# Designed miniproteins, single chains, continued (5), part 76

Each design is a single chain, and the fold is of that chain. pLDDT is the mean over its residues in the fold that is shown.

## One batch from the design tools (miniprotein)

Design m18799
Fold by ESMFold2-Fast:
Structure m18799 (fold): chain A 58 residues (1-58)
Amino acid sequence: SMEDIQAAENNLKAAETATSRAEALAALHESKRLIEQTDDPEAIKLAEEAVKKAEEKL
């Protein structure tokens, strides 16, 4: 859905702009939660990219 895609884009931006461990962990947890809650493949793809970006900062 457009809402799930928007949420995934917001989580990806949060992961990319995270400057602290706490911010990176928040983006990671939100992205993993979204992957479990959505059936939208585009949202899943963006959320997985957000997970990857957040993990790079941890």
Scores: mean pLDDT 84

Design m18800
Fold by ESMFold2-Fast:
Structure m18800 (fold): chain A 66 residues (1-66)
Amino acid sequence: EAAFQEAVDAANRTLADGLAQSKSIEEARAAGDKAVAVLEANGMKASVTVREIDGKLVATLKAEEA
């Protein structure tokens, strides 16, 4: 459904924007938590993994049915 795709897109945007502004892994985790909250507010169960690769903060967002 379009609304579901919009929620996923919004969560990914929240994560990307947060990562771009993050200066530490702790700030990147906070950005990931905000993305998870967007998905959970739309009835999804989500998790995020944050890591640093070659001096860059990278996050992987996973969503599943609650």
Scores: mean pLDDT 77

Design m18801
Fold by ESMFold2-Fast:
Structure m18801 (fold): chain A 62 residues (1-62)
Amino acid sequence: GPGEEKLKKLLKELGRSEEEAETSAAGVKKLVEAGHEEQAIEGLKRSGFSEEEAEEVVELLK
């Protein structure tokens, strides 16, 4: 979905490989689907995402 594609793009811009971006995006999506939205946002921010980018991605993964 659009959230996963945006997340993969941003992860690649941060220097992740395509395989790493895909694996990380799947992990973040699972956290959001399990209701761990705050953990997903925190992890994304720790990975170099802005707060706005992290929140937008999480909203698109809901």
Scores: mean pLDDT 80

Design m18802
Fold by ESMFold2-Fast:
Structure m18802 (fold): chain A 90 residues (1-90)
Amino acid sequence: MKTKEEILEELKKAFDYLLTRDPANRGLTDEERFQRFLDAVRTLLENPDIPVRGISDIVREFILNNPELREALLSAKSYEDFLEAVEKLL
């Protein structure tokens, strides 16, 4: 069983990749990068059997099996708001 700290670190790694390290996000504002992250999560929810770059199998399974996390993620206005919501759910 993954601990709360291990799950949070895996989520942080996924978000760090999608928001800062993905070359497709070059030249985008922080708001546009976060919007792209939300679009990637929506794609995952619509097509759960299709792998999404930057989202590990552990993170994918956690999002798909946790409806409260999905709601918090899709309603978040920023990465910081999302992290606060995840810490409360874990």
Scores: mean pLDDT 67

Design m18803
Fold by ESMFold2-Fast:
Structure m18803 (fold): chain A 70 residues (1-70)
Amino acid sequence: SEEEEKLRRELLELEAEEGILQIKASVLRKAIEVEEDEEKKKELEEELKKVEEKLKEVRERIEELRKKLE
């Protein structure tokens, strides 16, 4: 159905976004580990927190869509 196709497209887009956010979180964690400037380190930690919050939201939506498509 067209509705199922729309949900499958949304799922693919969210799975791609999850992958990008996972890479971004990994890069930020590495940057935090090597950062010597306390202020820059705090900025990176705040950015990581935002990425992790977004990742949680994306994963919750993926799980909802997977349940609807089973």
Scores: mean pLDDT 88

Design m18804
Fold by ESMFold2-Fast:
Structure m18804 (fold): chain A 56 residues (1-56)
Amino acid sequence: GALGEALAVRETGLSAEQVREITRRLAEGVSAAEIGREFGISPRQARGIARAVREL
């Protein structure tokens, strides 16, 4: 939810728009490694973003 998006923005320095895009792409089956390369974050961070948005 919105709280998870806000926390992910603060932790990664990415915009809310980028956080939503990462979450959408992971849900569509794009690998965390590919997303990490595109956005300059680790695969672990990409998965953490999706989890935060889902849980909060």
Scores: mean pLDDT 80

Design m18805
Fold by ESMFold2-Fast:
Structure m18805 (fold): chain A 76 residues (1-76)
Amino acid sequence: SLEELREKAIELLKEAQMEAIEQFKDQLSEEELEQLKKDAEKEAKEIVESMSEEQLKKFIEIYEEGKKKLEKLLKE
C-alpha cells in the first residue's frame, strides 16, 4: 500500500540521515545533534508525504541497491 511505502521510505531516509549525522557527532553538541535528528525526521516525513507511489517505489529500490553496493565495497 501507499502507506507502507511511505513508512519504509521514511525509515530509509532516517537511516541515511542518522549515518550522516553520526559523522559529525564529535563536532556537534548534544543539543545540536538532538535538533538535527528532530529536523531530519520532520523533513523526511514531509518529503515522503509529497511523493507519489511510483516515486516511493523507485526511491526504495535505488536506496536499497546503493546500500548493498556500498556495503560490498566497504567489505572488500
Scores: mean pLDDT 77

Design m18806
Fold by ESMFold2-Fast:
Structure m18806 (fold): chain A 74 residues (1-74)
Amino acid sequence: MLEREAEAALYVMAATIAEKAGDYKAAGDYYEKAAKLEEGEEKAELLEKAAEAYKKAGDEKKAEELKKEAEEVK
């Protein structure tokens, strides 16, 4: 359990670094990986962050898909 939380935190950190570098595709990929390790509202928030990053990267289809997944998670 704690191992998954630590791994998710590392992906979020990597996503933040990628965003600062302007690599929104990498940021989206890392947020999506972090979301797969979380449940409920935390997963939804990470999926929304991934969707926003993909949208900034120009991947509208992936952004829309992840936003829909976030809405399906309570």
Scores: mean pLDDT 82

Design m18807
Fold by ESMFold2-Fast:
Structure m18807 (fold): chain A 109 residues (1-109)
Amino acid sequence: MKKVLIVDDSANIRKTLKETLENLGYKDITEAENGQIAVEIAKKSEEKFDLIFMDIEMPVMDGIKATEEIIKIQNLDPKSTPVVLLSDKKKTVEEAIQKLKEMGYQPQQ
């Protein structure tokens, strides 16, 4: 099962992304409200993430730094694990949905 991480300080954005991913057949979805929590989740995870959604405009630790730390912690290949960077909170859901469609994510038949 593909493991997904959603990192955004907006509970509404996380909920909308999670519901969209569940409709696409993703069932292993982990949420974090900031980059520091995301890094701690990555440290405790025995499995590598297959897909990461990362808001770059977060308090405590920004999304770029959080992404760099997670890549190091889990020894991720950025070419194998897509990281979708979300920079505009008003457009975040629409941009994430569009990127998912462009990347060919489909529910399993």
Scores: mean pLDDT 70

Design m18808
Fold by ESMFold2-Fast:
Structure m18808 (fold): chain A 63 residues (1-63)
Amino acid sequence: SEEEAVAAALKRAEEIAKAYKEVFPDAKIEISVDGTKVTLTIETPEGTIVRTLDGRKVLELEL
């Protein structure tokens, strides 16, 4: 379902955000949701990183 796809993408986004926070404690993290897509914007002292996760593809990899 779309709800499961969003939940899977959000869980993965949280894991990625945590990893970046361990390297850059002062990083600003913004999460936006559009349908089943979750976009992470991570502002670090070295620059801005944008990652988009498609929850449908995340679920497909889990089977």
Scores: mean pLDDT 78

Design m18809
Fold by ESMFold2-Fast:
Structure m18809 (fold): chain A 61 residues (1-61)
Amino acid sequence: MNPATEEEKKELTERLEELLGSPDEEVRVKAAIMLKELETGKSDKEVLEKEVERLERLDRE
C-alpha cells in the first residue's frame, strides 16, 4: 500500500473536520471514527476517500 502524503492526509482531515459540524448526528459520529482511523493508519486511503465522499453526499441531502 502506498501511504498517503502529508498533503493528502491534510485534505482528508479538513474534509472530515467540516463533517464534524454536520447537523446529522450519524455523519458527525462517522466523521469522528474516520478521523481516528486516518490518525492511526488503520484504514486504506482509498476506503477513507470513498467514505468521506459518501458522508459529504449524505450531509448535502
Scores: mean pLDDT 74

Design m18810
Fold by ESMFold2-Fast:
Structure m18810 (fold): chain A 70 residues (1-70)
Amino acid sequence: KALELLEEAERARKAGDYERAIELLREAIRLDPSLRPVALAGLAGIAREQGDEERAERLLEEARRLAAEQ
């Protein structure tokens, strides 16, 4: 289930396995597009932890935009 993928992605991120976390977040969006804002926020968090502040900011802006449209 897509929500379980979000939980697994968070566990992978906490373990420092960013590649796995990103893959799980993308799969969650594929299975349930309504989770896109939450998954994009997760991707933004990973980008920030990797030192990519510009990418993190863009992803977070998109997540906020999509959430506001709901």
Scores: mean pLDDT 81

Design m18811
Fold by ESMFold2-Fast:
Structure m18811 (fold): chain A 67 residues (1-67)
Amino acid sequence: SEEEDRRLARGLGDAAIYSAEQAKLAGVDPKEVAEKAIEEIRKTYGDKLSPEGLELAVEAAKKGGEL
């Protein structure tokens, strides 16, 4: 369902943001962590998420990289 798709997308995005936040606190470049998260999201979920869900997850991960 669209709701399940959006829930998964939000979860992936939140996880990516959290990882980027932790990286920044540890003195690691959050952009590098965000780029890796985007790659994994596209690779693992690119054919499993709707285009809208994929965009939501990727955009959230990008915001993490901007920290």
Scores: mean pLDDT 85

Design m18812
Fold by ESMFold2-Fast:
Structure m18812 (fold): chain A 77 residues (1-77)
Amino acid sequence: GELEELVRRAEELVKRARELFREGRYDEAIRLLEEAIRLYDEALKLAKGDRRLEVEIRLGMTRLELAVARLLLEKSK
């Protein structure tokens, strides 16, 4: 369904962002994580009950990964 497709797309963006980190392309990796967050926000609008909590957890984890990515970029200066 739509919810599953949005979550899978967000997961794919997170995986691509990790690959970009390995290449030193931090700005692009951050951009993909921000896009993944937008997709999780959209998924959250469709999710109900326990599914909503699951999406909120995934969103929170992605936000944390974005924060870490930004810190790594700052430390590289």
Scores: mean pLDDT 85

Design m18813
Fold by ESMFold2-Fast:
Structure m18813 (fold): chain A 70 residues (1-70)
Amino acid sequence: SLSAYATDPAAIPALIRGLESPDPAVRLAAARQLGQIGSPAAVAALRRALETETDPAVRAALEEALKQIG
């Protein structure tokens, strides 16, 4: 369905909270979704998450999201 393609921008505050999750799978999903949305509003949160992130897969997703946004 079309909803499978649409990332909801109203989810941005929840996704930013997801970057602070103790679960790396949640942080990974949040980083990827924020990159897909492409909102400049997420840039500060993504940069902050990257400074504290120790999981290599999550770090890669955060870097890719930042590249996609600019």
Scores: mean pLDDT 78

Design m18814
Fold by ESMFold2-Fast:
Structure m18814 (fold): chain A 57 residues (1-57)
Amino acid sequence: EEELKKLKEELEKTERRLAEARAALKGSGATRKVAEKELPKVEEELEKLKKKLEELE
């Protein structure tokens, strides 16, 4: 339903953010530090979204 569709869209957006954060980790200085802090938060959000999706399927 609508809730499932919304979660799938959020999952795709979060996966994109994860890919961007991982790419930024290959950078240096401030960019890498920001990515180091962002990466675990994005990974945690992705796990939460996957669990919600699993519950709705």
Scores: mean pLDDT 77

Design m18815
Fold by ESMFold2-Fast:
Structure m18815 (fold): chain A 61 residues (1-61)
Amino acid sequence: IKEVAKKLISAIFENKLPSELTHEQMIELGRQVGISEAAVNEVFRKIGKERITIGDLFSLL
């Protein structure tokens, strides 16, 4: 999970995306950086929100 969070954080910063993303937007971003839909679903399940921030991803590190 930590490696998945690191890749998503890096991709958000490099693509200058909004600081808060929906589940669908995160799945699309994950596909671009080689992260499976299942791994993105795991991140959202652990955070427990419909939209997650970069801060939420840092909490998984």
Scores: mean pLDDT 76

Design m18816
Fold by ESMFold2-Fast:
Structure m18816 (fold): chain A 111 residues (1-111)
Amino acid sequence: GGIRQPASLSVPEGGTATITGVADTKVVGGASWYHQAPGQPLRAVIVNTSTLAPGASSRYTGSGSGTTFTLTISNAKKEDTGTYYLIAGVEADDGKLVGPAAGTGTELTVY
């Protein structure tokens, strides 16, 4: 099973971006959100579903349970532009194995 995200999202500067990822099977142990700005390395913004990652802006919030997890970015800034990935441990289709899964990625544009 995989994790699916919207392919792209555009928001005005100062607006609110909401990115929802949906897993094909139950998420176990919480979910993490990562941001890759253009030309920059991948960095965590949310860990354990709702905990702000060290050094991440307080404008990021995470929520969710089961198969559905949401990243919210308030007061969007141009620097928030880039690709966001939901990464989580998911149950195998038969419920016997847990493996890491990465979302399909969402390209956010702040205009």
Scores: mean pLDDT 85

Design m18817
Fold by ESMFold2-Fast:
Structure m18817 (fold): chain A 79 residues (1-79)
Amino acid sequence: GELPHADEAGETAERIKALIDAGDLDGATALVREFGRRYPEQRGVVLALLGEVYRAQGDLEKAEELQRESDRLITERSE
């Protein structure tokens, strides 16, 4: 993949989705923070994953803010 640790990011996203589907938003948030700690260069991915957690919590404004920042960072990295 173009991004380092793409497989790890995908696996983490699936685990976060499973926790969100189970209603464990605290667990989902903890996984996002651990992923960001392990892969600080993946900030765009971290913000996208955190945005999904906030969306599931009903904080749509925060989710949109995080998604826009994620898109900006990912687009800049892809250039």
Scores: mean pLDDT 74

Design m18818
Fold by ESMFold2-Fast:
Structure m18818 (fold): chain A 61 residues (1-61)
Amino acid sequence: SEEEKLLEEVKKRIDEAKSPQEMVDIYLEAVDAGLPESVLQEAARYLVEKIKEWKEKEKAA
């Protein structure tokens, strides 16, 4: 579906981000672009998981 395509694009951009701040900025761009609520909700969930992974990686060093 179109929503699945939009979600996959946002997830890909988050995966390519170099820092938590860039991940947040990508999500905010999606919000500003007016993506469907269902896509934004799933993207927010993914964002939280990716930020947790980043923090765990930093703490393990």
Scores: mean pLDDT 82

Design m18819
Fold by ESMFold2-Fast:
Structure m18819 (fold): chain A 56 residues (1-56)
Amino acid sequence: SLSTAEQYGKKGEEAEKKGDNKTAAEYYQKAAAAYLASGDVKKAQYYGKKAADLQL
């Protein structure tokens, strides 16, 4: 089973592969927040950057 943070990250990746950058950014932001809440700062930064790169 996947954690909530891993599920959000996976949904972001799936949306990005489909070209749905807005949905991908929203899920990456949720993943970043969930990882930060669990103390995984590196993964929070990784997904936060992915979300920012898709918000143009």
Scores: mean pLDDT 87

Design m18820
Fold by ESMFold2-Fast:
Structure m18820 (fold): chain A 113 residues (1-113)
Amino acid sequence: SVMERAVEAGREMLRTLLEGSKEAVREELSEIISESETFTEERLSETRALIRGSFEIVGYHKEDGKLVTFRLEAEVEAFVDAAGVGHIRATVRLVFEKDGERVEVRGEFEVEV
């Protein structure tokens, strides 16, 4: 169904984002102190689902040996509109903390499936 394709597209997109981002973060670290991940999927209706994923990695940065924390939170809404078209809408928040300073980056995008 269109809804099943939208859910699968949203799941695949979030999986790819989380795994790619974790790999990139791990490559920047000389030592990992802790790593945690969450992934949840909720069917809200016959035409809507919400997929959430997050990770936190704490470690020492390769270049300067300083303690860093990376957090990524992402939410993907998979839905079918009134015309029967499938969509995925994603919001992403990335937080980087180092030397008591915090940088936050946010992104949002939507695609048809």
Scores: mean pLDDT 89

Design m18821
Fold by ESMFold2-Fast:
Structure m18821 (fold): chain A 70 residues (1-70)
Amino acid sequence: MEEIEKVRKEFSEVAQEAMKLAYENPEKADEIFKKLSEFGTKVGKAIYEGNVDEARKIIEEMKKYLEEMK
């Protein structure tokens, strides 16, 4: 339970960073929101399946994507 709560919090934090990045880069906003939606769907599925490791992997991939967009 606690691990799933941590994963949800981590995803929420990454989603907030994505929204900030989209606000600062309006030309890229649509692409960033599309990626956020794709990652959100994958994380949600991993959490539903109880696969915390997969959820963390997806969050890490999203963090890397956002870092490359800076």
Scores: mean pLDDT 81

Design m18822
Fold by ESMFold2-Fast:
Structure m18822 (fold): chain A 82 residues (1-82)
Amino acid sequence: SKTLEEGRRLLREGVRAFDAGKYEEAAEKFREAIELLEKALGPSHPDVIFALRLLAEALEKAGKLEEAEEAREKAREAEKAA
């Protein structure tokens, strides 16, 4: 589906931004990717859990510690449901 393809593209763009040290940009891309991947695959899919973990790391490196904890908690809940 176009939703899944777009979600995967945004995930790749987020990883590239992260590798370039652009952590706020990476977090934005990961948030967009997660929304699309959840719609296409469901909230407990491995790809969604992976994207949530990447989001948490990007937020932590951007200094957004509270948002990073929220993303980590969401990833753990998704892992328990998978």
Scores: mean pLDDT 90

Design m18823
Fold by ESMFold2-Fast:
Structure m18823 (fold): chain A 87 residues (1-87)
Amino acid sequence: DVIELLEKALKLLEEALKNPSDEKIKEAIRLLEEVYRKARTEPLRELAKKAIDLAEEALKNPSDEKIKKAVETAKKLLDMAVSLSYG
C-alpha cells in the first residue's frame, strides 16, 4: 500500500516536472500525506514531510528546481519504504 502510494506520487511529480500541472502536484501531495499517516518509522515520516513541504513550495512558487527536489526526495522515500518491506 505505502509503496503503491509512493510510486503513484513519484509518477505524478515526474510528469509535473515535464509538463507543469498544479493538479498533479496537489494529487502527489495528497498521496504523500497518506504515506506520512501510514509511516511506522521516524525516518520515513521525516522524508515524507520533506517531500510534502517541497511539493507545497513548488505550488506556491513554481520552479523546476523545487519540483526536481520533491522528485529526488520521493525517490529516496520509495527506496527506504522498499527496504523496510523486507526487514
Scores: mean pLDDT 83

Design m18824
Fold by ESMFold2-Fast:
Structure m18824 (fold): chain A 76 residues (1-76)
Amino acid sequence: SREELERLRLELERARREGAPPERLAELARRIAELALRAGMPIEAAAAYDLVAEELERLGRLEEAEEARRKAEELR
């Protein structure tokens, strides 16, 4: 639901503010992307996948980051 999506977005913002590790930020962003897709919000899902890719790049998980960016591009 949009309410659940808003809750996760606030949780991500809080985690970022508290200096959570990239693994946590990537996990939250992935959940946001999946929920946005189920809610019929492809543009928001694309933005969330870009964020997943960004955090995965910080972790050196480059193949997974490229897959996330590819998903974002498919939704645009």
Scores: mean pLDDT 86

Design m18825
Fold by ESMFold2-Fast:
Structure m18825 (fold): chain A 86 residues (1-86)
Amino acid sequence: MKLIVTIKNLTDAEKEKIREEAKKLEKRGYKVDIKEEGDTLTVTIEGLSVREVIGQILKAIGLGLDGAEVKIEFNGDEVKITITKP
């Protein structure tokens, strides 16, 4: 499965933390791409299992409960999550 996570309104410290998490996924053998546009990061991950994608969805829902705006879209084997921090 392919997961695309777009996170908006990030601080520099939060962007660094996301890059560190992405590097951990690359070490596990996943294909990871990161694009930065101002305060927005888009992380694309390929090779995830259904269970791993569910884990990322639950994490995104947790951020929504903490006041972030969360949108989740499904298209076949692709999942897109958009998170906008307050």
Scores: mean pLDDT 78

Design m18826
Fold by ESMFold2-Fast:
Structure m18826 (fold): chain A 57 residues (1-57)
Amino acid sequence: MEKDREALRHIHRGGLAMLDGKYDEAIEHFRRAIELAETEEVRQMAENGLKKAEELK
C-alpha cells in the first residue's frame, strides 16, 4: 500500500518534469514509479508516462 503511494508521488513529479521539458528527469521518475507500483492501475499510469516522456525527448 505505501509503495503505491510512493509510486503515485513519482508519477506526479514525472508529470511536472514533463511540463518543464525535463524529459530525462521525467523518465527517471516514471521508471521508479513502475518499480514501486503494487497495483496494475498505478503501473499502467507510470508506463504511459514513461512512453510519452521517451517519445517527446
Scores: mean pLDDT 84

Design m18827
Fold by ESMFold2-Fast:
Structure m18827 (fold): chain A 99 residues (1-99)
Amino acid sequence: ADEELLEEALRIVREAAEQAKTDPSKRGEILKKALDEIVDLLHKRAEEVPESDIDRQARLAIAIIGVVTLKPAVEKGEFTDEELIERVERILRNALTEK
C-alpha cells in the first residue's frame, strides 16, 4: 500500500531530523542521506510495480524527482526540520495518493 510507503518515508526524515539535533555540524549530511534513503525506497517500490502500470510508475517517478529536488536546498540549510518534513509529506501525498 502506498500509505505504508509514505509512513516509512516520513519515519526516515523525522528520525534524521532528531539525529541532526544531536550533531548540528553534520545536519546537511544527515538530512541529505535521509532523502537518498527515501529515493532508494521509492526506486525499490517502482521495481515491484509492473511496467504495464503506467500511472503508478509515473507517480513514483514524480515522487523521486520531488524528493531529489529538495537535496540542494537541504545542503544550503534552507529548511527547518518541520518545513522539510512538511515538504516531503506534501510531495509524497500529491504523487502517491489519488486526487
Scores: mean pLDDT 83

Design m18828
Fold by ESMFold2-Fast:
Parts: sequence; C-alpha cells; structure tokens
Structure m18828 (fold): chain A 76 residues (1-76)
Amino acid sequence: SLKEQLLSLGAKEVRVDGSILTITGDIPLEKLAEAVELILADKRVSTVILRNVSEETYERMKELLKGSNVALTVIK
C-alpha cells in the first residue's frame, strides 16, 4: 500500500483519509523524489499534508509536486 511504502522510505507516520494523505516526520531528502513518484501514481490522492517536517523537506516536496494536480500544505 502507499502507506507502507512511504513508511519504508522514512516517514514516521502516514494517514490516508479519502483523497487526503498526511505524512508526519521527515522522509530523507534523497528519497523524496521516490516518495513523490509513489504519491503521483496513487490517483486517489488530491492533497498532501506535511506535519513536523523541516523547511528543506517542505521546499523540496513543493518543487517535486510543481505542475501536478496534487495540493501541498504544511502544519508546523
């Protein structure tokens, strides 16, 4: 599942509520591109919420999701 795959990439917690994906904790920067590919392959995801992540992780995720139909937000 998407949840299990994202946890294996280093996310501390992953929740899926309908089309909303919440990722808690920093996935390593070098694995973010792989995480984004998995998210974009899951056609049900329309919104990604990042919780307790660094500014660097947020900015990298924002760039990788640029031009996609997936909305990104952060909770600090």
Scores: mean pLDDT 86

Design m18829
Fold by ESMFold2-Fast:
Structure m18829 (fold): chain A 92 residues (1-92)
Amino acid sequence: SADDYAEEVRKLLLSATPEETEAAMIAIAVALIQYGLTDKAKRIVEAGKKGNPEEAARIAAEAVRTLSDEQAKRVLNAVKAGIQAAKIRKKL
């Protein structure tokens, strides 16, 4: 369900390194903008820039809960891909 995907997104953001969290927040912001949730995307990025990953994770989870199950799953997959990209970048 969208709630299950939202909780997984929140957990990933809270357990990620700063670099992984930055990549994940950009991935979420892009997906939310595509779904017409530009205000939520802006607030997530602003919370991240202020060094408040807990607030960013809270807003991200709330936004994902408003999506369909398919859209929420796509956001979760985008977060996972963003984290993986950050891990690759760290090794280069």
Scores: mean pLDDT 84

Design m18830
Fold by ESMFold2-Fast:
Structure m18830 (fold): chain A 100 residues (1-100)
Amino acid sequence: VLELVEKAIELVEKGIELVRKNAPREEIIELLVEGEELVEKAFQLSKNPEVRHLLLLVGARLSLLSLSLARDSLSREQVLKELEEIKELLEKAAEKLKEL
């Protein structure tokens, strides 16, 4: 579970870098979809309710962000802020997993 969450953090960090480089939204969406798959796998494998809650929130936010990017409904600054907040939630999940 921890390894999946850490991999998802790496993908979100790559997403942040792509946003800062003004990369095509299609590349960012592909990273978010991969991150969502890792988070879903971590959710299915996790037994801790607090970790599951954090992963559920992250999965929902990644899905909504992908949809918003596809619709071009958010500024690059708003996308960056959302990715930073998603990263913070994933880091909280990783910290809780290290305490188990």
Scores: mean pLDDT 83

Design m18831
Fold by ESMFold2-Fast:
Structure m18831 (fold): chain A 69 residues (1-69)
Amino acid sequence: MDEETQLEVEKAILLIRASVGLHAARKAGDEETAAEYEKLIDEIVASPLTKENIEKHRKKLDELDAKAA
């Protein structure tokens, strides 16, 4: 896989993970955590496709997943 395709796949995985977290937070009635997942999804979608952005978003997602648990 070329680097651009690899980054696209990693971005898609982050969006899937964030969407799962958003759905779980909404189902639990945790509007604060749901809003944080929504902001992260918007940031991932709007950000340039770079390795640094993927790593940054993955870290934020991991932190948010830990907070939600």
Scores: mean pLDDT 83

Design m18832
Fold by ESMFold2-Fast:
Structure m18832 (fold): chain A 60 residues (1-60)
Amino acid sequence: SAADREGLRNAARAALESTSAATQAAAGHGMRELHEKHGIELTPEEREALERGEAALQAG
């Protein structure tokens, strides 16, 4: 839904702006879940945030 996409964008921005690895990892997990399980099409900005979140999960 539009609300889910807006939530994803807000989470992506929080992940990108945060210096906390835990916050980045949590946001990445949520974005990945929305993308894979709910079939929400990601914008390029959201995809970049997802990749950064996944990198944070892998590093931490």
Scores: mean pLDDT 65

Design m18833
Fold by ESMFold2-Fast:
Structure m18833 (fold): chain A 86 residues (1-86)
Amino acid sequence: MTVVITLEGASVGQRLTALGGAVQAMLDGGELESKVEGDTTTLTVRNASDAGKNAAIAGARGVEAGGGTLDISVQGDTTTLHVRAP
């Protein structure tokens, strides 16, 4: 499956937290691609396992616990996690 994490207004620490989850998904056999444009960071993990998807969600929830908002959408085999900083 594919997992896309989009971070808006995230601090360096929040980006590192989300990246940790995405890197774990990559180590579990996924392919990680990162893009930074202004204050928006997008992390895409292709061929993620169930464990990899759960690691990415845990990273995004870690950012949300810092006061942001998390929106999760699923379309086919693609899970999109949209995190906005407080």
Scores: mean pLDDT 77

Design m18834
Fold by ESMFold2-Fast:
Order: sequence, then C-alpha cells, then structure tokens
Structure m18834 (fold): chain A 74 residues (1-74)
Amino acid sequence: NAVEEARKLLEKGNEYLKQGKYDEAIEWYRKAIELAPDSPVAVEARAGLLRAYHLQGKWDEADKIAAELERLHG
C-alpha cells in the first residue's frame, strides 16, 4: 500500500541523512510525503526535512516545515 511504500522512501531519506547527503535526503523525504501526505510516515518525513534543512543552515525552509508540522500534527 502507499503508506508501506512511503516508509521505504523515508528509510532511504534517513540513510542519506546519516551519510551527510542532505539534498538527496530531502528529495526522498519529499517523495515519502507526496506518496502518503496524511500518514504517520509523512510526520516522520517532515521531521527529517526539518533536521536536514537545519543541518544545511536553510532556516527559512526549516521554519516552513516546523509551521506545517504544528498545523497538521500539533
């Protein structure tokens, strides 16, 4: 199902994040969110996006994701 497939995309994002490949991690997290936008997987993928943007120093992008997490899941 879409949630299970999104979980695999999330896991790829997490792997790239561990490698310090933040742009690649962001791409996989976005794919996971797109596939299952209103799911627990999407919450975790948005948290991964937030962390990746913070690690890149992209504060405006990070703030947008944080606001989205609060609005949708807070």
Scores: mean pLDDT 85

Design m18835
Fold by ESMFold2-Fast:
Formats: sequence, C-alpha cells, structure tokens
Structure m18835 (fold): chain A 68 residues (1-68)
Amino acid sequence: EKEEIHKEILRKIGEILRLIGEMFDLELKVERGEISEEEAEKKIKELEERIKELKKELEELSEKLDKL
C-alpha cells in the first residue's frame, strides 16, 4: 500500500505541474495579445481551483502515509 500511495502522490504532482504550465501559457498568450487579460484571469482561476483540490488530495495521501 505504501508503494501505491507514493505512485499516486507522484501522479498528482505531475498533474499540478501540467496545470501550472497551462497557467504560464495563458500569461504568454496575454503578452502576445492572443487573448484578453480578463479571459486569461478567468481560466487561471479555474486552474487554481483544480490545483487547490489536488493539493488537498496530496495532503490526505501524506497523512495516510504517516499512519502506515
């Protein structure tokens, strides 16, 4: 079970990194004039909420590891 939890943690970290990369791409699109700042802020908020949920899941998995 410990090995399985470690794999889940790594997978969720990878998901967070992917979402962070998407946020950076949105910022670059604003700088290039491809999208509005307002549109980017809305999408970034959605990504931030997703990251928040993933962080919560990581905290729960870390607590589960501590109980093993």
Scores: mean pLDDT 83

